# Designed miniproteins, single chains, continued (5): the designs that were tried, part 84

Each design is a single chain, and the fold is of that chain. pLDDT is the mean over its residues in the fold that is shown.

## One batch from the design tools (miniprotein)

Design m19107
Fold by ESMFold2-Fast:
Structure m19107 (fold): chain A 85 residues (1-85)
Amino acid sequence: TIDDTVARIGKDFSLDDDQVATIRAIARQLIADYGVAQDTVAAIIGGMAAAIRRGVVLDNAAAFQQVPGVGPSRAAMVAAVMQRM
């Protein structure tokens, strides 16, 4: 499941509980609100976890566009989800 994928990524990248909760919320909303396929969401959240580990601040669409596998349309979706949180 996507929750299992989030838990694995959180462990692999040594994310804290707040970071794991954030990527889980984003993953669920991308599936629920935008119909993004689970495999695509897994790639997006994996890229986000890697960026967080590198110290990248993911607070706007331009920052998300720099994440491998996201692209401009998905970056806008992620930014919109975070603004609603």
Scores: mean pLDDT 75

Design m19108
Fold by ESMFold2-Fast:
Structure m19108 (fold): chain A 59 residues (1-59)
Amino acid sequence: DPAFEALLKELGVTDPEEIERLRRLYEESYEGFLNAGFPEDLARRMALMITRLDYEVSG
């Protein structure tokens, strides 16, 4: 996903294990919002926001 890849570059994440953790969070969040009835574009934006916030809080 180009938006997720752009987020990783913005955050400077290069560790493979951290990338996998963030990818899982992003995918789970995106799927959750889609299942809640949100449009794909909004679900993706919300999933990106959650992923960014998680990383910023976690370090």
Scores: mean pLDDT 84

Design m19109
Fold by ESMFold2-Fast:
Structure m19109 (fold): chain A 87 residues (1-87)
Amino acid sequence: KKKEEGEKILNEIQNTIARFPDNPTAAQVADFRAKLVAAARKIKEINLPDYEFYFRLIGLAARRNLAPMPDYVREAILEAYEVFSEK
């Protein structure tokens, strides 16, 4: 179901951010970016406004440096946020 699927995606992204290592490899950074972009695409596709809004909010927080996170995590979130700016 769409609501349950959206909740699962959001929880997986939150867990991925929380467990991201302090010294990641280039492969780990690339995988993280791919996961965030894929999650954003799925949220947009299932048309859940609440989850789409959460992704936009996370992107804004990263852009404004309001959340204490490494630059590579912030960049991945901003890239995922850009998915919602597309038609």
Scores: mean pLDDT 71

Design m19111
Fold by ESMFold2-Fast:
Structure m19111 (fold): chain A 77 residues (1-77)
Amino acid sequence: SERERILEETIKELEKIYEEVKPDLTPEQQEYLKKLRDEAIDALRRLVENNELSPEEVREAGKQIVELFKKLAELLK
């Protein structure tokens, strides 16, 4: 479905951000950011399971989650 495709794209973006910043982080920061990534992915999966949300609303939520994750990753540098 379109919602599932948006979920997969968003997960890949979160994984990409994590891998790109990982070398600049301490082991403790890596574990913390990994936990945040995993919780963000879980939250996105729950949004896709909520059939009341449009694909556009899921896309917007995913965009906001990616933006927040990216900002947090940058602050840990």
Scores: mean pLDDT 83

Design m19112
Fold by ESMFold2-Fast:
Structure m19112 (fold): chain A 55 residues (1-55)
Amino acid sequence: MSREEVLEKAEELIRQGKFEEADKLLLEAITRANDDAFAREAERRYKEVVEEVKK
């Protein structure tokens, strides 16, 4: 799964209420990527979508 595919999959999981699965997927991807820019993008996108869905 590419970085872009991981971000899209995580967003879909969050919108489905599967926050734990999305968090695990992003954490694994961030660890594998070893890329600070990707880590920041993933964290920002996760928080944005979670805030939208939960609030």
Scores: mean pLDDT 77

Design m19113
Fold by ESMFold2-Fast:
Structure m19113 (fold): chain A 70 residues (1-70)
Amino acid sequence: MEEKEKKLEEEARALAEEVLKRKEEGESDEEIQEWLAKKLKEIAEKYGVDVYEVADKVVLAYIELEEEKK
């Protein structure tokens, strides 16, 4: 796996973990989505990838984290 791709996956997983924490802390879905949208754009620009590619990786990591809790 390429080093850049691995770092992108790690940052996507970190965002997914923070989404879970924010939900547990009682933040609204609207607040979480607004924060996430800003972070997705930042990471997309940092790695030179499409924002939807970052979003897909965050969604995948989020699903994996939820499955790990079960």
Scores: mean pLDDT 79

Design m19114
Fold by ESMFold2-Fast:
Structure m19114 (fold): chain A 73 residues (1-73)
Amino acid sequence: PSREELEREVGVAMVRMALGVAKATLDLSEEQREEMERLAEEAERRIEAAPPEEVVEIAREAIKRLREIAGEK
């Protein structure tokens, strides 16, 4: 894979890992889970469309928003 492809894979993996860990370890409401899943899907689509240099920042912002939804502000 190209470095560009790897950067996108890393970004997507970061978002998926954060969502997966939160769903597995936190006592989330159904509403929180649905909101977090939608946010993760949106972030993955943004990463697929973004320049490689923006991918990690998009993933970090998405993870921050996931934590806020989970009540970890």
Scores: mean pLDDT 79

Design m19115
Fold by ESMFold2-Fast:
Structure m19115 (fold): chain A 66 residues (1-66)
Amino acid sequence: MRYRVTLTGSEEEKQATVEELRSLPHVKVTQLSENEYEVELTGPVEKEIGTVLRLIGEPHVEVELL
């Protein structure tokens, strides 16, 4: 599954979110623009989906299914 993640917070907040996503197994993170990233789930998705859903609740983070 592929998600678009839009980060609108501080540079520190953006870096923390990107590093969290890149630390997950079976997740590919591709920067699309200064504020937008594509997150692709390539393996067992139950735990990774949980992390993506948690990000929906974060301030300055928007998540949409591609």
Scores: mean pLDDT 72

Design m19116
Fold by ESMFold2-Fast:
Structure m19116 (fold): chain A 84 residues (1-84)
Amino acid sequence: MMEKAKKAKEVAEELAKENPEMTPAEKSFALQAAGAALTKGREYAEELVKKAVEELRKAGVPEEEIERLREVGLRAIEKAVEAE
């Protein structure tokens, strides 16, 4: 558990290093998505991202912001799965 949490943080930090324009919210979302992928698997993490996107859309968040969060989350999942 603690080791996977550290790996999720490393994935999120590498993604932020590659994308220095990421907001704190996008960095937090990347960490959550990477953690979910490492602990519960890719399919669970992808469903978590999908549900987050649906909730943000219902809350009236702009599609541009939702799309950025979705891309960040999916990219974090991909990095986490490739690193494992």
Scores: mean pLDDT 79

Design m19117
Fold by ESMFold2-Fast:
Structure m19117 (fold): chain A 69 residues (1-69)
Amino acid sequence: MLSDEERAAVAAAGLELGDAVVRAQEAATEEAAEAAEERARELLRAKGVPEEVAERVAEAVRAAVLSNL
């Protein structure tokens, strides 16, 4: 489950992160899930989110994509 801090980080990444997750879910592949995780980490890093929080959010994105396979 995402913490309040992790949810705030996702909100800070905005529509770009949400769009990346949806596109990866539509592709329905492990490769797309990995790409979404990497993209999430890059977006959060660009927003100045702490590395620890960014890593947890990126892992949650990967899990969310994989859970829809």
Scores: mean pLDDT 71

Design m19118
Fold by ESMFold2-Fast:
Structure m19118 (fold): chain A 57 residues (1-57)
Amino acid sequence: MKEEKEKIKKLMLEARKTGDEKLVEEVSELLSKYSLDEVEELMAEVVDKLYEEGFYK
């Protein structure tokens, strides 16, 4: 599949849940290829999913 965005969302969700610095760095590197608007959209989707699952900082 060519949907890198889905892979990025999964990595963002995992990084948020675990706080793993390696995952955070990998996500940041992947997001650098996207526009600010696309990054904000992906972050909004991940945050919404975290709220649904009851995960917070």
Scores: mean pLDDT 73

Design m19119
Fold by ESMFold2-Fast:
Structure m19119 (fold): chain A 68 residues (1-68)
Amino acid sequence: SAELELAKKIAAESLLEAANAGLASLEQMVRAGEAVNKAKTPEEIIEALRKEGLEEAAERTERALKEA
């Protein structure tokens, strides 16, 4: 769906920004990235980011979906 594609795109961008800012470890990036790639719903993406402690990325993804 368009919402799932948007969520994956925003999540990937947010993960990259967090890594560049030193807010995410390589291990968190790998685990979160794999979970995002396997997700079948936007809700699964947000849950995956939160489980890895990437709350800013999760909030950004959730906000983008509400604004779409």
Scores: mean pLDDT 82

Design m19120
Fold by ESMFold2-Fast:
Structure m19120 (fold): chain A 66 residues (1-66)
Amino acid sequence: KVEKIEEILKSDPFLTDEARKKIVERYKKEGRITPEEFLEIMIESARKQGNEELVKKLEAALERLR
């Protein structure tokens, strides 16, 4: 839900402004964002931040979501 997504985006210090905009933009255009697409954007953000541990956790979450 929109409010939950916005709260997650605000509270996550590892998510870049660019990644937040991409998530909101996809949700705006399609009226929804899949959990897979969301996690892919977060993984890219974590890689750019150099947080390898977070990348591994997000990749595991993506695999579990399948």
Scores: mean pLDDT 67

Design m19121
Fold by ESMFold2-Fast:
Structure m19121 (fold): chain A 62 residues (1-62)
Amino acid sequence: MSEKLDIIQRVALEEVMRRGEAATPEAVIARAAEALGVKELSPELREFARRALDRALQALRA
């Protein structure tokens, strides 16, 4: 996996661990952009961030 995708997955997991069900896609996208040193994520990376959050939330519910 590319380093950018690994960072986004880590950010999504950290948000779920910190906020549980209160974790939002907007928060994950914003934190991932900051972690990558960019002003905003590309549409592809935003979609990846939403999917990463969904997977982390489903794991939390299991």
Scores: mean pLDDT 81

Design m19122
Fold by ESMFold2-Fast:
Structure m19122 (fold): chain A 92 residues (1-92)
Amino acid sequence: SREELEALREAIEAALLAEAKRSGNDPVAMSEALLRTVADYFERKGNLKVAEAARNILKADDATRIAVSARIAEALAQGNLERLEEILLEAG
């Protein structure tokens, strides 16, 4: 839903702003903050399958985490929550 998309966007923006201040926009740290925020969000919403997929991506190599984070950011920019969930399930 639009409300879920907006809530997820706000959570991600807050987490990325905090991480940028802590790490100076380190791409690895930023990708971890994004994926952790996504996992926590879906876990709180009871979507345990998508949350687990995000947790699995967090265990991947740096290049994979950065690439998946970029795809998630694109899906968010497009307003496509379904595509965001598909990306997580395909990668995790």
Scores: mean pLDDT 87

Design m19123
Fold by ESMFold2-Fast:
Structure m19123 (fold): chain A 42 residues (1-42)
Amino acid sequence: DKEEQLKKNLENAQKMLEFSKDGLPTVLGTLRAMATLSQLQL
């Protein structure tokens, strides 16, 4: 199920965002999350 995989990917992306949230702007975090979603399509 695509939705299930998307959920897991989103959870992982959020974890990475936590590490970068202090130093990096949210735009970078969003870019990373979008890249992760794109990988799911591949």
Scores: mean pLDDT 68

Design m19124
Fold by ESMFold2-Fast:
Structure m19124 (fold): chain A 92 residues (1-92)
Amino acid sequence: SDQLVNDLSSFIASIAKQGANVRVDVEGGTVNLTISGLSTLEAIALALTLIGFDLDGLKVDVSVSGGTVNAKIGGLTESQANALKTAVEAAN
């Protein structure tokens, strides 16, 4: 839903504003997020929050490698994907 995409966008933007490095790549209706500069515990907490978005109906695949979280968000419209990218990039 648009609300879930907006909630995710706001959440990721808040992480970027707190000093994490967020990279966003858009491929059609799929957004790839790379979030780095985290502690291991911060990366685990972030991954659990992103799994929460998947459980709420957003299509999110999450992986963690040390202080880096990779998330693949699928099933978006092109407009939703671009709006998410714009909001996150504005927060960096």
Scores: mean pLDDT 81

Design m19125
Fold by ESMFold2-Fast:
Structure m19125 (fold): chain A 55 residues (1-55)
Amino acid sequence: SKSEALKLTKQAVEAYRKGDYDKGDELHNKAVSLGDEKTKEEIRKAVSEAYRESE
């Protein structure tokens, strides 16, 4: 579902912020697998924003 996909996306962003790229990638892949076209676009924006802001 969209809600579940977005929840997993938030967890992926948190994992990336902690430097846990393996966990982040797993959660991101799960979120994408659950999303429709609109949800995939929202996931892409959220992940891109996290990478853009992370050091």
Scores: mean pLDDT 75

Design m19126
Fold by ESMFold2-Fast:
Structure m19126 (fold): chain A 76 residues (1-76)
Amino acid sequence: SKEELQEGLDSLEEDLKGLEEAVKEGKVSREDALKGLERGLKELEKMKEVIEDPELLKRIEELEERIKRLKEELEK
């Protein structure tokens, strides 16, 4: 359902925001953060297979970009 997909995206956005803050404050290990980001990317890839709504797809692309940026910073 669309509502279920929206709730899933809202949860991922909230989790990502919390992870971004935890990384910035040094409250999570680099390894654990990278594992969380990788799981998030895989979940978004699964959502892209079933989502046809352009607004939801745009949210997914924005989340993927945020995750990739944070992942790159952590890998340096």
Scores: mean pLDDT 82

Design m19127
Fold by ESMFold2-Fast:
Structure m19127 (fold): chain A 55 residues (1-55)
Amino acid sequence: SAEDEAKLKEAERKVVRAILGRASREEFEEALRTLEELLGPEVAKSAADAWEKEQ
């Protein structure tokens, strides 16, 4: 749906911003939850692993 597409794009932007060190951990974790609900746990885990590498 258009609503789910908007949520996905917003979550993706928050994940990228967090990886670049420009978002809070809380915002990142909420974005990961949205990614998991919409794209599944493998995509969410990949994003989390990328963020951990940048810390």
Scores: mean pLDDT 76

Design m19128
Fold by ESMFold2-Fast:
Structure m19128 (fold): chain A 62 residues (1-62)
Amino acid sequence: GAALEEALALLEAHARALADKALAAYPDATATIERVGDTVVRLTIEFNGKRIVLEADARELL
């Protein structure tokens, strides 16, 4: 529904802001933002052989 799409868009916007901040601090880092299934936004940051994965479920915002 519209509320779920709005929540997903909000999470993607926050993930992008976090990714931009991380890349500004760590220029050799890479960041990937993706939707997983129907309700989850995943941010993956890779830097110096390390991987950080952050996931948020849009249903927690409903």
Scores: mean pLDDT 85

Design m19129
Fold by ESMFold2-Fast:
Structure m19129 (fold): chain A 84 residues (1-84)
Amino acid sequence: MTDEEIRELAEALVRYAAAALKRGEDPETIQKRIENFLINNFGISKEEAKKIAKRVVELVQQGRLDEAAELLYETMKKYKDKRK
């Protein structure tokens, strides 16, 4: 996966979270979906994925979409390189 693909994926997850919140989905449900995505696709630990997913949802709720996307991008990029 390229860095450009990871950035596109981060932006897609933020757009998903924003759309889900707008539809009235529970923030905890959105957080768990992002958490599971990070665990299943990047091998992130449950504790780290939960912290990142929670912060992403908080940033999206505050309208800070660019910051949420950057947090996801940096996290996914870091864990992509730890793959053995």
Scores: mean pLDDT 83

Design m19130
Fold by ESMFold2-Fast:
Structure m19130 (fold): chain A 69 residues (1-69)
Amino acid sequence: SMDDSIQRAYDDFRRSTPDQFQDTVRSGIDVYGLTQSQTGGVIGRLLREGVITPEQAVRMGRILRQLSQ
């Protein structure tokens, strides 16, 4: 289901290091089949749950915006 795909993406993103952010954010769309908005939701949840810093969330969000170009 889409909810299962979102949860799997969240679990994968949680294990990502900054050097992997480009591939990790891309995998939300290409591997997990998420929309840009759903991928942004995963990043937002990581920030709210304290898994990533605000600086890391900004970096992931920039990558996500570039993938839509």
Scores: mean pLDDT 87

Design m19131
Fold by ESMFold2-Fast:
Structure m19131 (fold): chain A 68 residues (1-68)
Amino acid sequence: SEAEEYLKKGEEAYKKGDLETAIKYYEKAAQLGSIEATKNLAEVLAEKGTPEAAKRAWEYMQKAAEAE
């Protein structure tokens, strides 16, 4: 599916250390309903280390927990 393709692209970017590209693709996959991408997005946002990114990470973690 398109969500799975975006998840894969996000994972490939993350493995290369490209957090910005990983966030972009994980956001696309999460918008398409990928719970796995939502969890990965929360983790990458937490790695950014800004208060705004940390807040977004917490929100995505809660959404992923509620969706399962």
Scores: mean pLDDT 80

Design m19132
Fold by ESMFold2-Fast:
Structure m19132 (fold): chain A 70 residues (1-70)
Amino acid sequence: VEEAEKLVKEAETALKNGDYDRAIQLAKEAIDKARQAIVENKDNPEMRQKALEIAKRAYEVLKQAEEKKK
């Protein structure tokens, strides 16, 4: 969860700075790490909720960065 949160924050910062390629890469990594955290925390609803929120944020960054590149 912590690693996924760090990656999504870096992706959001890259998006804000106009570095869309970096934002896309970091967002994809954050989604992958968040999915791992969801699987690893099946018995921890709080951590699963945090991982789902991180995945949602990362997906939003990915969508916005790809739109701005077009």
Scores: mean pLDDT 78

Design m19133
Fold by ESMFold2-Fast:
Structure m19133 (fold): chain A 70 residues (1-70)
Amino acid sequence: LEQEAKEYADKMKEVAGEFKRVRDETARLAAEHPEKADEIVAEGNARMTELAKEAQELSDKYAKLVKEIE
């Protein structure tokens, strides 16, 4: 159980890191290319939405695992 919880925690950290990278990259690119800012933000938001869903799924699995340890 502890090892499985660690695997989910590590995956969540990886997804959180990717989310932060995409967010920061999107903000920087939008600032550098204001004429394309709307398109860049829309693309970044789509990528971040997918990462958020993945993070939620991992979080749900982690929460269920932790509840079993009660």
Scores: mean pLDDT 80

Design m19134
Fold by ESMFold2-Fast:
Structure m19134 (fold): chain A 115 residues (1-115)
Amino acid sequence: SREEAIRLLNESALLLAEGGDEVEAGRKWREAVLLRPLSPVEKRILEAWSLYQQGKYEEALKLLEELLEELPEDHPYVPAVLALRSVVLRALGKDAEADEYLARARALYERLFGG
């Protein structure tokens, strides 16, 4: 979670500060927070979201469709791709299709991460 990430970064910062090298601590935080490489899948999901924010709904849908064709059905990011497709479809006024994709996203998320 975001809160767990913030906690881990704070605990690690304290450990580095206790080591006495403030310059090394600053460099490490910049690397961990600002320079962390995104996976290729994460980059493409963010690209689709950026296209949606720009109102480029057809381009966003095409990218999301390509991702769904490339990713295995049980891939941990498929729920996010299905959910984002639902968002774009709703923006296009395709509410019934949007509801279908949202239901699929929720069901898959519960299957992969529900205990």
Scores: mean pLDDT 65

Design m19135
Fold by ESMFold2-Fast:
Structure m19135 (fold): chain A 65 residues (1-65)
Amino acid sequence: GSKSGAAAAKAGAAGDAAAASTGGYEMFRHVQNEEGGKYGKLAAEAGRAGDAAAASKYGQLMFDA
């Protein structure tokens, strides 16, 4: 995972959907591996929808990719 992925996972775990959305979007833009980028996009979408739990889960998967 990247620093953006770790930041998105941390923000999602803290319930900060907006920060998780931003981190997920940045990870999606910068990740060269397809799996990490996919989870980054899902974390960003969940964060924008205000679903902090889903953003946390996808952020963690993005970090681990």
Scores: mean pLDDT 65

Design m19136
Fold by ESMFold2-Fast:
Structure m19136 (fold): chain A 56 residues (1-56)
Amino acid sequence: MVEAMKEALARHFEDSQKYNLPLPSPETVRLAAEAAGLSEEEIEELVRFTEELNAK
């Protein structure tokens, strides 16, 4: 699950570079992960991954 979500976030980041789309929001990622029933550890990992993508 976490791996698939990371892949989707990375693809969204690539699309933002190509098509001038907004970067994924850490808040939106947290809500999606909570809705998917992920553990607190997995939620924090995805949020951190999103923040790292947006930082570079």
Scores: mean pLDDT 75

Design m19137
Fold by ESMFold2-Fast:
Formats: sequence, structure tokens, C-alpha cells
Structure m19137 (fold): chain A 60 residues (1-60)
Amino acid sequence: SREKAIERIMEELGLSRETAERMVELIEEGVSAKEIAERLGISVETARKAKYLYDLSLLE
């Protein structure tokens, strides 16, 4: 679920709820990991992990 994705991103990546929610919005909009990283001021690796956690939360 979307809420599970937000919670996982917060726990695994140490991000605030506000940042995690914005991250999920950008992922749902189809924004690339590189562009998410630039928009949120985080590393591309963090954005890529967030996309993985989002996909995992939908498939589990």
C-alpha cells in the first residue's frame, strides 16, 4: 500500500514523513530516480532505494 511505502522509506532511509510523502508522489508521477534526487536534494542512490521500497510495498 501507499502508506506502507511511506513508512518503509522513512524507516529504511531516515527521511521525514514530509519528504517520504513527496518522494512517493514523484514515484507515482513516473519521475526518474535522478530527477527525484535533484528535486528533493538527496542522492540518486537514496531515490533509487525509495523506488525499490515503493515497488516492494505494492508487490508484497
Scores: mean pLDDT 84

Design m19138
Fold by ESMFold2-Fast:
Parts: structure tokens; C-alpha cells; sequence
Structure m19138 (fold): chain A 77 residues (1-77)
């Protein structure tokens, strides 16, 4: 339970960094997420559309379960 909570914290940090355009911080948080003993792999994608930016984060756990989180924000000036 605690390990999944920690994964959620790092996942949230990765998504926030990508939405902020902070690629260095996003890479750091993604590496922290992947370093957790329960995590097999994590992948994050940032898609910039004309009116909105979408970030999709997928976590694959060592037990074979997969969690996907998607966040969408309007493009800020």
C-alpha cells in the first residue's frame, strides 16, 4: 500500500513537470518512479494540441497490473 502511494506521488510529480514544460524535472521524477521495487516500467507522453496539452502516464507494475493516468490542461500563454 505504501509503495503504491509513493508511486502515485512520483507519478503526480512527473505529470506536473510535463504540464509545466520542465523536461529535466519530469525525467528525474520518472526515474524515481522506475526505481521503486514494485514498478517494472513507466512511460510518459506529452501531446501539445492547438488548444490544449495532454499528458499520459502509464505505470506497469511487477505483478503485471497497469495504471494509466491522463491529464489535460488548456494551453496557457
Amino acid sequence: AEEREKANIYAAGTVKALLDGDEERAQEKLKELESLPIVKSATAEREVGPDETRVTLTITYKDGSTVTATSVVPNAP
Scores: mean pLDDT 80

Design m19139
Fold by ESMFold2-Fast:
Structure m19139 (fold): chain A 64 residues (1-64)
Amino acid sequence: SEEEELQRKIDRLNKAFEEAMKLVDEGRYDEAFTLLAEAHTEAGTDPVLNDLVKKYMWELKKKS
């Protein structure tokens, strides 16, 4: 279903964010932002995924 597909994409995005935060903790800022930028591209035009990526990018920038 579309809901199951969306949840799977959200789960992948959450995993990418966790990895990006770990990279920031290691001082690997460029790699962390690149990982989230790739996730943003994969999110496409879906408003839920796009808003979530923007929120995660802002959180990551706030920590770095």
Scores: mean pLDDT 78

Design m19142
Fold by ESMFold2-Fast:
Structure m19142 (fold): chain A 110 residues (1-110)
Amino acid sequence: SKLDELIEKGKEKYEEVKAKMSPRRLQRLEALATLLAFEIISKNYSDEEMLERIEKLAKELGLTEDERAFLAYLVKQSIEELKKSTPAQQMARVLDAIGVLLEEELEEKR
């Protein structure tokens, strides 16, 4: 599928994209990927709906094509981690992701 192709591209380019990204930007993308992964699982999205949500988020963030593929791979990895997690562990991961985004917003306003 188009989604599988995007995820595979993100996997191939993982180290290259990560190396070009600031630690803050990486942490933000990982947090956003976790929240999107939780949404995908909670709403039982199809591959088409998942692709649409990834593309919309990538556009909102102004991501390059390689960064969009990287985000798709992060979302896939987050889905697999959440599926292996208990409900309490899923909640902890979501709260940690929210905390990262809130701290980033607070730091930008300082």
Scores: mean pLDDT 87

Design m19143
Fold by ESMFold2-Fast:
Structure m19143 (fold): chain A 59 residues (1-59)
Amino acid sequence: SADARKGLAAAEELLAQGQYGGAATAAGHSRKVAEKDGDEELARRAEELIREALAGVRA
């Protein structure tokens, strides 16, 4: 799913900039799109990015 991959790339960029809340939101959208497309690998990658972003907020 091109849309989910694009959203995940945007989330990765936000995470790199320290925009943890934005990264978690963008990754959450990408996960939902990947799930609708049956893209299990992309959904798992988005889930991991959400965890990383939330860990950044808590630190």
Scores: mean pLDDT 81

Design m19144
Fold by ESMFold2-Fast:
Structure m19144 (fold): chain A 58 residues (1-58)
Amino acid sequence: MSALEKLMEKARAFVESKNGKASDEELRQFAAKLAKELGVSEETALMAVYLALQEVLK
């Protein structure tokens, strides 16, 4: 849970700072960095970033 909580917090902060300007490539690159930093799969990090994007935009 700790790694996933940090993942979501960092994903939300990044998406909020880039809201409306982040490209899909930037989101994927950020997810890859988070995956390596927190030791989670790239797919998990990417899903968290997209989920955060939807929550922030809603």
Scores: mean pLDDT 76

Design m19145
Fold by ESMFold2-Fast:
Structure m19145 (fold): chain A 64 residues (1-64)
Amino acid sequence: MSREEELAQIKKVAEEYIRLAEEGKLPEEVGEEARKAIEAAEAGDLDAALAHLIAAAVVVALAK
């Protein structure tokens, strides 16, 4: 898998998280971290993009 494919996949997942947060189905903090993941992915920073996406996923896991 190329870095470009990984960055595209991160952006796709992050965009879905932002949509769900804006719909009130996920906490606002998920949308904030997902936006940071997209910014990092647009900068080509795979490690930062993954870190922010993981942070968003952790917030999702803690929400009930």
Scores: mean pLDDT 81

